# Ledger of designs, part 63: designed miniproteins, single chains, continued (4)

Each design is a single chain, and the fold is of that chain. pLDDT is the mean over its residues in the fold that is shown.

## One batch from the design tools (miniprotein)

Design m14164
Fold by ESMFold2-Fast:
Structure m14164 (fold): chain A 93 residues (1-93)
Amino acid sequence: SDKIAELVKKVAEEALKEFLKEKKLTPSDIVKILGNIDKTQELLIEIFEIMDKTYYKLLEMKKKNVPEKEIEKVLEEMKKEIKEKLEAALKEG
């Protein structure tokens, strides 16, 4: 349906998968390390907020016919922000 939404979702999923692989963790390990369902929910909300922010930024960039390489940079920045939020949450847990 929405190609920009599909792209944001795909890159966010890649960020999560790469983070889990790099840390040798499963999704359930994150919940266990945080030790609290509420903290896990807060982390998910923060990730969704990053995705939402990126979606609207890309939507405006597409309207302005911004080059694909600049769009790729925004997606890589989103990927980095997601990984940084995951890392920070695990250090505080």
Scores: mean pLDDT 82

Design m14165
Fold by ESMFold2-Fast:
Structure m14165 (fold): chain A 62 residues (1-62)
Amino acid sequence: SKEEEIRQLTIELFAEVSDIIGEAVEAGLAEGKSFSEALERAKPQVEKLHEEYKKKLEEIEK
């Protein structure tokens, strides 16, 4: 069903975003950066994943 596809897609997005943020925060902390600065480091990769997610959502919702 569309609900199952959306759920699986959302779980996948959360897992990928979590990994990216985790890596960025660890690297930022090692460099003596603030949490906010570390998060900004992850922004381009997270934005790319979010755009891909939105495109897949639009395809499922049709």
Scores: mean pLDDT 82

Design m14166
Fold by ESMFold2-Fast:
Structure m14166 (fold): chain A 81 residues (1-81)
Amino acid sequence: MEEAIAEFKKAVEKAAKDAGVSPETVLRAIGYAVGKALLEGKSKEEIKKAIRDAVRQLGASDETADEVADAVLKVIELDEK
């Protein structure tokens, strides 16, 4: 659990640096993307796409956006497992 949260924090900080924005801006974008997907029925595919699109729209690279999406999904799945 703590390990997954630490990796999520690192991914957010990397995305913020890559995009030239604050970590808070990245977290807000992720929150909006996840919230919208959950309102639409919590599809894992929708969550992944929404996170990637939001992070890329801020200016992060495709690779960094994928890392953020994977880290968020690991945190969400860890609560169930």
Scores: mean pLDDT 76

Design m14167
Fold by ESMFold2-Fast:
Structure m14167 (fold): chain A 68 residues (1-68)
Amino acid sequence: QLDEAIKDLEEKFEKFLENSNKEELEELLKGIDDQLKNVDAATGNAAEAEALRAFLEKLKKKVEEKLK
């Protein structure tokens, strides 16, 4: 299920952030922003676009919290 996959990825992402330096976190943030700009181009399905955008925004918040 998508929700279970997202939860697993989020947990692994959080563990990855614990071992990342500021430069790596800034690079990740840029990558997430680039993906968010291209969500509509990546999928022709509105529900999938919404789910992908929500997931990317969640990851972005995690990176931003680590940069504080």
Scores: mean pLDDT 73

Design m14168
Fold by ESMFold2-Fast:
Structure m14168 (fold): chain A 77 residues (1-77)
Amino acid sequence: FYLGEVPPEVLEELRKRYPSVEQVESVEEALKKAKPGDLIYVFGDRETLLAVTQQLTKAGFIVVHATPTMVTFYKPA
């Protein structure tokens, strides 16, 4: 899954690795759709990423990678 506006080159790489990668429109949709073992790629500015990180971390997701414009979360079992 991914959330936010993704540069076309990054989206193409994601689809090459995960042909069925799906866009979600909100953190709530990501929380409803994600299953144990799923990865969520979140794109945005620093303030957006901080807010999303707080919500997903409280919901039990683990941050596996972080940059200024993207954070990757893993849903544990």
Scores: mean pLDDT 73

Design m14169
Fold by ESMFold2-Fast:
Structure m14169 (fold): chain A 118 residues (1-118)
Amino acid sequence: SLDILKEQEEHLKKYLEERGASEKEKEREKLIVDIELKTLQLLEEYESSEEKRKELIEIAKEVLGLSEEEAKSGNALTAAIIYKAALEAGLSEEVALGLARSLLENNETVREFFEKLE
């Protein structure tokens, strides 16, 4: 839930400060948490509306290049939501698309994707 993730974010910030994490490492961790928070917010919003769900399917088709049948899968909708969350977190379209495709095709987490970009 959002409350649990916010509590985890606060604990993570303290942990990184206590161990003397680099600014680059802190920025990466903040970005990952921001994407995860925005993903949960978008999921809640889209689950409440069939019209918003239809918008997500169109994003999955247009952005991920999926067929109509593929775009209706739970994994495709999750990838489309994460793409939108990544853009709202300030990532470029290229990086956001790479993240969404990595999650969809390789069953990777947001964290695992960013660990590969080091």
Scores: mean pLDDT 75

Design m14170
Fold by ESMFold2-Fast:
Structure m14170 (fold): chain A 67 residues (1-67)
Amino acid sequence: MEEKEKLRDKAIEVAADLARQRPLTAGELVREVAKKLGISESTIYELFGSRHALTEAVAARLAAEAP
């Protein structure tokens, strides 16, 4: 679904931005991203499968933007 893909991309972008600003646990990252996007934590788990998968996606995004 195009909507699901766009939401997933927005979640990664918001999570990466938050990770750049301050240290967060995987649980805090899920909560803050859900709040910023106005969605439930359950929706984050639907998009990524787990909080660990979200942190891995964020790490990949940050690596792509860094050297």
Scores: mean pLDDT 78

Design m14171
Fold by ESMFold2-Fast:
Structure m14171 (fold): chain A 88 residues (1-88)
Amino acid sequence: LDEAIDAAAAALRDYLVQVEGLSEEQAQQYADQFRDYLRKLAEILGDEVATRFARRVADALRIPDLEAAQAALDAILEEMRPAIEKAL
């Protein structure tokens, strides 16, 4: 779980800097919030579901083609929508 969360947070930080043009400081703030979110998701849905979600997000954020990356992220969010609503 910890390794998957750290990988997803790092991938998000890099994406926000390279794609969205955020400062390293702003990107780190969002990455930290995402890490906290994944921790809460693990508490509600269990470590296996949270690990699977974190890995899928990290993989999507590492896709070099921005359109493909966005499509993959949208698909993950659609599948996880009920779980995300429950975690919030």
Scores: mean pLDDT 73

Design m14172
Fold by ESMFold2-Fast:
Structure m14172 (fold): chain A 68 residues (1-68)
Amino acid sequence: SEIENKIKELEERLKKIEDAIAYYQGVLDAARADPSVSAEDVAFLEDTLAMLQERYEKIKKKIEELKK
């Protein structure tokens, strides 16, 4: 099924984004605990994480729509 193949592709993409979110969350947590890290670098990591979270939610919604 075309739909089943598309769901599988999106689920694979979703897993990669989950891994990226986990990675950047760890980096952000470490950066926040390190007084040598600049506020600008922390803000960059926060923006990166927010972007990944937005992409995650969009893909998740597409998967839910295809499963209906």
Scores: mean pLDDT 87

Design m14173
Fold by ESMFold2-Fast:
Structure m14173 (fold): chain A 79 residues (1-79)
Amino acid sequence: GLTPEQLRYLKSQQKLLVDLANQLVEEGFLSQGERDRVVTYLITRGIDLQGLQQLKPQDLRNVLSEGKAQKLIQRAKEL
């Protein structure tokens, strides 16, 4: 099982990813369906905020269009 420190880190990272994707939905860059797909993709693959910041738009091609992936990654780099 996860240590309390590892669990706290994971919960913090998941919250950051969800909050980031929710902001992009509110701004009209993502649909709710696109938010759900990309957040699930990141979480199930263990991609944290730093991992997201290092991605290229093509790494998200199966869940987002290039422009939407670029916007998500750019916003993540600003955190």
Scores: mean pLDDT 86

Design m14174
Fold by ESMFold2-Fast:
Structure m14174 (fold): chain A 85 residues (1-85)
Amino acid sequence: MIDDLKKELDKYLSEGKISKDQYDKMMDIIKNNPLIAINMFGYIKAKLDIYGEDRTSDITNKSIDNGNISIEILRIEQKRKQEQQ
C-alpha cells in the first residue's frame, strides 16, 4: 500500500502532474499519518483518471495544504471549472 503510493507519487512528479512541494508534503503525511495519505492520494488518483492532471493540480494543492482531504477536494472541485480563466 504505502510503497504503491510512493511509486505513484514518483510517477506523478516525473510526469508533471504534481509539483515538488506537493510531493514533499505528501511524503511527510505518509511518514506521519499513512492512513490520511492513502485516503488523500486515492481521491486525487480517482480525479486524475476522470479529469486529467492539469485540472486536478489545484485540487491536489489545496487538499495537501489543509490536510482535510475529502471536504477540501469536494469544495475545490466545484471551483475548478472557474479556474480555467
Scores: mean pLDDT 59

Design m14175
Fold by ESMFold2-Fast:
Structure m14175 (fold): chain A 65 residues (1-65)
Amino acid sequence: MLLELPDLTGVPGEVAREMATIAQEGIDSGDAEGATKKLLELGKEKGVEEVGRSFADAVREAAKK
């Protein structure tokens, strides 16, 4: 299973940092599902849904491993 994150280019550093924080918090707290949903919502709200989905996928992948 290959996981490839897109560049964070075009995404404000603040938004990218927030997504990374949500992902890390979800994994650390054991709430990967909640983190995934928040990442998808954030991506949609900020107009970067594809980036949000990529982060969500990465969280799911990391949580399973």
Scores: mean pLDDT 71

Design m14176
Fold by ESMFold2-Fast:
Structure m14176 (fold): chain A 95 residues (1-95)
Amino acid sequence: AAARAHLDEAIRVLREVAERLKKEGSPQALEHVERAIDHVVRAKNALDAGDVEAAKQHLREAIQHLEEARKVAPPSLQPLIDEALEHVRRALEAV
């Protein structure tokens, strides 16, 4: 499904961002990225269970955490956070 493909790509990008934030970044940005990963994973699990409303709620929470992460992240990582945001938004539109 298109939504799942976007969520898998978001998780891949966000895990890369988290590793780079551990090396170079803000603890606040890392916390928001880790919260976003948790919500994306929960959204995938909700879709697997057929709970579309729970999936949408988790995706909206992931978007909020990624927007906060972007504000405090190093400029070098902002494009990767923007890429993850685009994937989460496309998943939300496809659900």
Scores: mean pLDDT 89

Design m14177
Fold by ESMFold2-Fast:
Structure m14177 (fold): chain A 76 residues (1-76)
Amino acid sequence: NAAFEGGYAGGQGDSKGGMEAARKSNDPDAFGVALGAASAGHPIAGGMVGWAGYQELKDSPAGRAAGLGGFLAGFS
């Protein structure tokens, strides 16, 4: 799903792929996760957007788990 795909793209440093996944998702939680992951390639912007994405994740345990799982899978 979009949260996992966005996280995976972010883990690989593919911020454009993460953004694309976020835009395709019509789920606010999935959007926040994907946006945070997509910003992983930008140190300063990544910090700000990652924080905003984390705030979305706090209200959606499923989205948080999916995004984190995707990020770790992409990172490895």
Scores: mean pLDDT 56

Design m14178
Fold by ESMFold2-Fast:
Structure m14178 (fold): chain A 118 residues (1-118)
Amino acid sequence: KKKEEEIKKAREEALEELEEAAREVEERAEALAAASTPADAEVIRRAGGYLAAALVQAGELIYEGLIEKAKEVVENAVKKVVEEVAEKSPASAPGIEELGKEALERFEEILKKLEEKI
């Protein structure tokens, strides 16, 4: 019903938006780390980097048309970073939980735009 070119363009735009979201996650994680102790900062940076990488991977999966797999990657990444930070840096857990929630909301907004086009 939609031309393949329109679907491909929509997926390319979603990938670009997820790459931007990944950069925003890393920048916010670095800000949280800068406000923390050196030990907590390392845990925060690792969590932010892992979540950012998952968003980029999800964008690549969306580009290939693997939307459900992209959802699973982001959801699993958020769960993993929240659980690891709660264990290793309890003081940082609320900040990372909020970062994960914002990353999921951003991902859902990007998917909603994509669904309107395909």
Scores: mean pLDDT 86

Design m14179
Fold by ESMFold2-Fast:
Parts: sequence; structure tokens; C-alpha cells
Structure m14179 (fold): chain A 107 residues (1-107)
Amino acid sequence: DEDTKLVVTGALRQVLEALKKKDFEKALEIIDQLLNVYIPMIGDEKVKEALKKIAEKLKEAVKAFEKGDYDEALKYLEEAIKIAKENNLDFLIPELEKLKKLVESQK
């Protein structure tokens, strides 16, 4: 779905920009909006479940990053990338890799 690709990719870009500013509250707000508003509206059950898992992993990565647990944050981002690959959501991988590079730059 082109709309799903646009919305979710846009949200990941907004999360990246918030994290560059160390605005963890804003990053979590964006992820919670995806989880509670957008993802529940997706009609494809398999895509919905995969995106929910990715968003939950991203939320845990942001929380770990805020605490300075960089290796834990990287682990959650790698798990999100794996879920994206396994569910044909490869369009998310470039944005998830940018989030990984941001976390790695803080070590």
C-alpha cells in the first residue's frame, strides 16, 4: 500500500529528526501515534502485525537510547530490521539503518 509506505516512512524520518535533537519524548509520541492510531487502521492483518512489532521494537530502542544503553538500542533496531525483511517491508530498512548509525555515533 503506497499510503502505508508514505505514512510509516514519514514517521520514521520524524523519529530520526527528534532523536538528533535528543527529543526522546517527541520520538515516543510519534511511535505511539503509529501504534495507537495508524497501525490499527491497516486492513491487511499480516502487515498490521509486522508494523506493530516493528513499532514496539523501535519504542524499546528509543527508551534504551535515552538511558545510554546503546548496545541494547542497537539490538532492538536490528530486531526491527529483521522483522521488516521477513515481512516484505524492505522500504523501511533505509530509515531503520539511519537510526542505527545515529545510535552508533553516540558510542
Scores: mean pLDDT 89

Design m14180
Fold by ESMFold2-Fast:
Structure m14180 (fold): chain A 95 residues (1-95)
Amino acid sequence: LEEARKLLEELEEAIKKGAPSEELIKIAQRALDVIREEARRAEREGDLERAMEVAKLTHELDKLLSKNPEVYEKLKEEIEEVEREVLRAINTAGR
């Protein structure tokens, strides 16, 4: 989770500095990969608290990316896939 938080901070700073879309996409892809792995781990371990934290990080990532429509459109399908995996982790861990 700390790695995902650091990547979100890196993404926010890159957006503020007007980094190229290619750089923003690379940072966002790394964040999505970490979030996806944490969601899968939460599902396997039945860790509802971790699943909820992953959901919060996914929401923060979506909010940051929605500030740049060009980057958001490129990652939209992957974000939706990760959101589905996170929801599955919450439902599985909570039941």
Scores: mean pLDDT 81

Design m14181
Fold by ESMFold2-Fast:
Structure m14181 (fold): chain A 64 residues (1-64)
Amino acid sequence: SDEIAELEAETRKVLSSISDPKAKEMMERITEVRKRYLRGEISEEEANKEMVEIIKEAEKEMLE
């Protein structure tokens, strides 16, 4: 769908600006959750819960 294509294009731009491999992994995981939501595979609540968990995990791993 147009929404998925736009999300993929925007994600590619964001990933090209990120040098940290862990931050790239976080964005890729978030994008996959968003794509699953756009495909109707998960609810908005499930998508939000998964994204929050991904961000929390990435924050812990990126903190020195």
Scores: mean pLDDT 78

Design m14182
Fold by ESMFold2-Fast:
Structure m14182 (fold): chain A 62 residues (1-62)
Amino acid sequence: STLTLRALKNYIPKTPEEIPLLKGEILVLADPVVLDEKTLEGTIVSTGRSGRIPLDYVEIVG
């Protein structure tokens, strides 16, 4: 399964497991897993990078 996200603001990773975000960036995430109400995990389709994304920093667009 895939999920399309838009970054609402810049994000600087706090740990190596987290994915950096640039405001306005569109990300397509493969195999998304909701870890908790604040955290999404998956693989960025374009880069093959796996990691965690803060839900407060993104909106779901597809």
Scores: mean pLDDT 82

Design m14183
Fold by ESMFold2-Fast:
Structure m14183 (fold): chain A 80 residues (1-80)
Amino acid sequence: MEELIARARELIERANEAYERGDWEELAEAAAELFRLTALAHGVPEELAEEAAELVRADPFNEAVQEAAVARLKEHVKPL
């Protein structure tokens, strides 16, 4: 958990910096990795977490893509 929290903080900082400079490729990568780590923390299998992260990486601002990624993880994600 300690390593996961440290990595999540690093990715959030990277995403914020990328957003401010308009680096959409870096933003997409950081957002996808953060999504993957969050899914893994909720007990989602790595294969499904990677699949959902790829959807986010393709278009991090597309709400429909984000909803599709979440739907794929629904079976394994614990209620918030």
Scores: mean pLDDT 68

Design m14184
Fold by ESMFold2-Fast:
Structure m14184 (fold): chain A 112 residues (1-112)
Amino acid sequence: SRPMSPELVEALKEALKKVGLEAKDDIEALIKAQGAVAKAIFTKDPKAVEAAKILAKVFEKMGLTNPFAKLAKLAAEGKAEGLNPEQKKMAEDALLAMENLEKQEEQDKKLK
């Protein structure tokens, strides 16, 4: 699995672990990280805000300037009202992806 650098995958997993989230693989780590940032934007959930702050610091240290890194910084700063329409859609899509993953995990825990 090589859609992301190993360094980015480990940084995402470590950030998630600090807020009590776990990911089985690199795709889940990305979905959960993006979902946590989206939850921070829309719900102001303290745990999601903490995850966004940790992720924003990690992305800054890595020199990342992609749209997700910018979104994490805005979420960490509590500037959800400053999001443009594209950033809001990105956050909505991320939240939906995380909710779908959580539903799949719940189904897998019950029966197959």
Scores: mean pLDDT 76

Design m14185
Fold by ESMFold2-Fast:
Structure m14185 (fold): chain A 116 residues (1-116)
Amino acid sequence: GLSIDSRLEELLKTNDIKKIALVLEDDHAGVGLLILSGALLDLTAAFPDVEVRGFALTPTETGSLKVGKGTIYFFTSREDLLKAIREYQPDLIVVLSTNRSLLPELRKLGIPVLPS
């Protein structure tokens, strides 16, 4: 799950964050889903007034899955994932994976990205 620490809580409070996009690149089928699902559940439990949506880039999976109060969307295309994030208009993007290949493109969206 996502480690919700005092820095994340302060960031959300200071910047009036209402919508979060959780982004993951999954190198193993199903492992990314567990990480993303856990992070989504952790954030929606800790910050019930914040809307949280998952965006997963995978080699094989498309579609969506409801997880608690949120939804995870699956993409096999970087372009489609980036378009979906733009359409969602999050106040904050949080990248959950150690693979950070999406970070440069996410930073071009004009939305704050963690890690910065």
Scores: mean pLDDT 77

Design m14186
Fold by ESMFold2-Fast:
Structure m14186 (fold): chain A 94 residues (1-94)
Amino acid sequence: MELLRKGEEAKKKGEELLEKIRRGSTDKSTLVEALEYYLEAAKYFVEAGEVEKAQEIVDRLRRFREEGRNVLPPEVLELIDKTIREIEELIKRS
């Protein structure tokens, strides 16, 4: 199934970029790209009927946000929160 494969590929790219940030990357563009890949992955998973996989992305981003609460800039935390809300809305509409 093409949608599920595309979702897994996007999730993997998002995770690789998020890991770079966890290892000390301060590049906001890397975070934005990671969030875009996670949102893309969630869209593919919802379209494929794999709502639980989209929920896993929400849970992953919530953990990253919590871990970064005292170290990430407020605008970065806002971007993460916005991405979480967009994915949760996709799940609710499925």
Scores: mean pLDDT 83

Design m14187
Fold by ESMFold2-Fast:
Structure m14187 (fold): chain A 98 residues (1-98)
Amino acid sequence: MDEIIKEIEKLAEELQPLLDKLREIADRRAAGERLSIGEIAAVLGVSPGTARRILRLFREILELQSQLHQAIVAGAPQEEIEKILEEIKKKLEELVKL
């Protein structure tokens, strides 16, 4: 388990510039801005197709982080926690490849 957490931390560090841009998008949306996919793509510095894929993967990661938190609070078995962590790692690896 400790090894997978270290791998996730390393991937998160590699993704920091992307995460900073996603935070900018989230902050603008929270301020009431309705951003088009073209505007999001411009902020991310990618094509609209790549922006859609990034947003999908980011949403899936947030859903998995919520599941991880709920599993930990509920005292779920280590095997279930490890499965959620492995899925988070896979989604982060997909983001790094984009």
Scores: mean pLDDT 84

Design m14188
Fold by ESMFold2-Fast:
Structure m14188 (fold): chain A 66 residues (1-66)
Amino acid sequence: MEKQDKFSLAFQAYVANPDDEAARKALVKAMSETYDISEEEAEERLKKIQAAAATGRAAALELARA
C-alpha cells in the first residue's frame, strides 16, 4: 500500500479510539513515514491538528446554537 493509505488507516483508528496509545503511536509513525519527518515532529503536527480540530468544532457548535 502507499504510505498515504497507511496514514489514512492509522488516522481512522486513532479517531475511533483516541485514548488507545497503540493507535496514537501507529498514527505518529505513519505521519513520520508519510512526510519523512521525525516522530517528535509528527507528534507536534498531531497536537496542532488536534488543537485546530477542537477550535473548529467549538466554532461550529457556536454557529449551530445561533
Scores: mean pLDDT 68

Design m14189
Fold by ESMFold2-Fast:
Structure m14189 (fold): chain A 74 residues (1-74)
Amino acid sequence: MVDEFDLLESLARMWAGIGNSFASQGKYDEAIEAYKEAIKIYKEMAEKFPERKEEAEKNIKELEKKIKEIEKKK
């Protein structure tokens, strides 16, 4: 069976990492897009997997904070 949970977690982490990389390079539009993709995935995880809700919410808050900081730099 395809493990949806593991796939979503991997994808969310990948997008967050891509966002961090772009932000470090000053590519703020790309960084924001990558963080938004990660946030969408964490929101889906929080809804589908309540056991992981706290972790998902912490990651969402971190990513939203990073987006706000980047938007201030633009």
Scores: mean pLDDT 81

Design m14190
Fold by ESMFold2-Fast:
Structure m14190 (fold): chain A 64 residues (1-64)
Amino acid sequence: MTREDRVQKALDELRELKKRGELSPERILEIQRRYGLSPAELMEIAREVGATELAEEALLRYGA
């Protein structure tokens, strides 16, 4: 799987979690670790789904 494919899959999973109302810092951190995203990549996809505050909390609180 390419870096671009991993970023796209992570973005798709964030969108699905948001649709279900299940988006949380813990879930965002799980996705970040699962797809091996950098903090910058995570913040970019979080911005696309409107979850920047939750992503920032995940990175600051859980040290990812």
Scores: mean pLDDT 79

Design m14191
Fold by ESMFold2-Fast:
Structure m14191 (fold): chain A 94 residues (1-94)
Amino acid sequence: MREKVLAEIDREELEKKFAELDVDGDGTISREEFLRYLVLKKGLTEEEAKRVFEKVDIDGDGTINLEEFALLLAALGELPVSDEVRKAAREMIL
């Protein structure tokens, strides 16, 4: 499922959205930046944002990489992916 999400993604749109949060350009989004994005831009509660972070941070390193961010955007319907892929992403992280 992860590989299928990445294959269907508009790479330019994904990279543009990722770069807006990856302020220092290290290729990862910090926990603080990610939680703030979900609360302020997506209207989640702080508790919901923390739960999403725990599910999206698959490798448990405390940061979100491009692939993990892609899963979130697919689940939120913010990337042009198939309904099947969107549903699968939602079931994984919501």
Scores: mean pLDDT 72

Design m14192
Fold by ESMFold2-Fast:
Structure m14192 (fold): chain A 68 residues (1-68)
Amino acid sequence: MHPSQFVPDSKVKKLEEVFGTKEDDDVQLQLSRWLSLLSAGGVSAEQITQWLKDERIDELVQKAQEVE
């Protein structure tokens, strides 16, 4: 899997800040994990992808926390 296709390097720092991780690999893994949890919680992958494209990371994080 190559989640970097939807999370470019410049956005990785933002995700590191939000998720509190220090490693790029860990950030990508955390993002993939949140995507899986959101899908299990009833959120579609397309909807999540749209949030990422619109840089609506805050909404994604809030929704992920509701699931976990």
Scores: mean pLDDT 61

Design m14193
Fold by ESMFold2-Fast:
Structure m14193 (fold): chain A 100 residues (1-100)
Amino acid sequence: MLSEEELERHEELLERIIALFRDPAAPEEVREAARRVLEAIALRKKEIPEEDVRILAEALGVPESEILDLIRNPTEEQRRRALEELVEEGVRLLKEVVLK
């Protein structure tokens, strides 16, 4: 349903969100907003995290509408990428807490 140009923009936006999620220098609020938006993408949640979209839009310097479009119309590959990133972070946190 998306054009190739829109798919490329969505892929770039997704990677920028992932970069914020992984950035230890980013504020906690921004990282948590990135996590919740990645969850919305991966799980195709009907409930859109409007406050988290606002926080990310401000942090990334993009319109809220671009993030909303990504959440509403993710490709299977974009969903898989978001899910893999969430799982990797979850496993990393578990190893840090349990294994040290």
Scores: mean pLDDT 79

Design m14194
Fold by ESMFold2-Fast:
Structure m14194 (fold): chain A 66 residues (1-66)
Amino acid sequence: SSLVEQARRAMEDLRYGVEFSGLSPEQVEFAAERLVEAMDRVGPEAGEVARELAKELVEERKKKAE
């Protein structure tokens, strides 16, 4: 679905944007939560996909910060 593709692309863009940043896991989580809220407004399916991808991104950043 186009909404799911939109959510994946938006989260991938965020991941790319934070990849070389010095942002803490908490800052990345804040940014990801804002994106999840935006996708939830577009549709619940997009919001669920965004939330799942956001969780993966935040967990990855927490491991890197250890």
Scores: mean pLDDT 81

Design m14195
Fold by ESMFold2-Fast:
Structure m14195 (fold): chain A 59 residues (1-59)
Amino acid sequence: SVEEKIRELTNGKEVLSREEAIRALQEVAGASEETAETLVSILGDELTVEEVAKLVGMI
């Protein structure tokens, strides 16, 4: 599952920093740093594993 893979990369956190979310998008979806940063910026200041997993599905 995408959510579980993101949790593994972020030490099991439910809420991610922007930097953690960017790294998760790069590792899970193969997104470029620029693409990941743009997508994360759309979500705002607090990023949940569920929201980041939805972004993976959009790529």
Scores: mean pLDDT 78

Design m14196
Fold by ESMFold2-Fast:
Structure m14196 (fold): chain A 90 residues (1-90)
Amino acid sequence: GMAESAELVARLAQEAATAAENGDYDKAKRLFEEASRVARGLPDHPLAREAQRLMEEAAKAFENGDYQKAVDLARRAVETARRLAEELRP
């Protein structure tokens, strides 16, 4: 369901942040790309738009070599996506 999609965004964003912190940049890049892809499929909701924006900005920061900014933005996306999942649960 859509709640599960939001939870998947949170999980992928957290895994991307952890991989980046551990210096596993190849894994982090794939996870940032996957999280952004899943986030684009979220329903029309203010929290979904915010999660999409944060993941896009995190991916851009990562591409620019600003790993700390990418981690910080991804962690904010985790919190936003978790809030969205709560809103989408019955």
Scores: mean pLDDT 87

Design m14197
Fold by ESMFold2-Fast:
Structure m14197 (fold): chain A 68 residues (1-68)
Amino acid sequence: MSREELLERLVLEFAEAATRAGEAGMPREELDALFARFLGLLERRDSLSPEEFEKGMAEVIAELEALA
């Protein structure tokens, strides 16, 4: 999988998890904190290894899913 394909998949996974969390009534403060972490990972994606980026994104998505 290319870096672009990986990014597209992770963005879709995050969007799906965020949608479900919002529908479940996740507090705005928690959602905003997870969005900030997601954006921080995207900002640093070119300086992170693919493995580090995947791990970081998976952790944010898992936290979002756990709070939903």
Scores: mean pLDDT 76

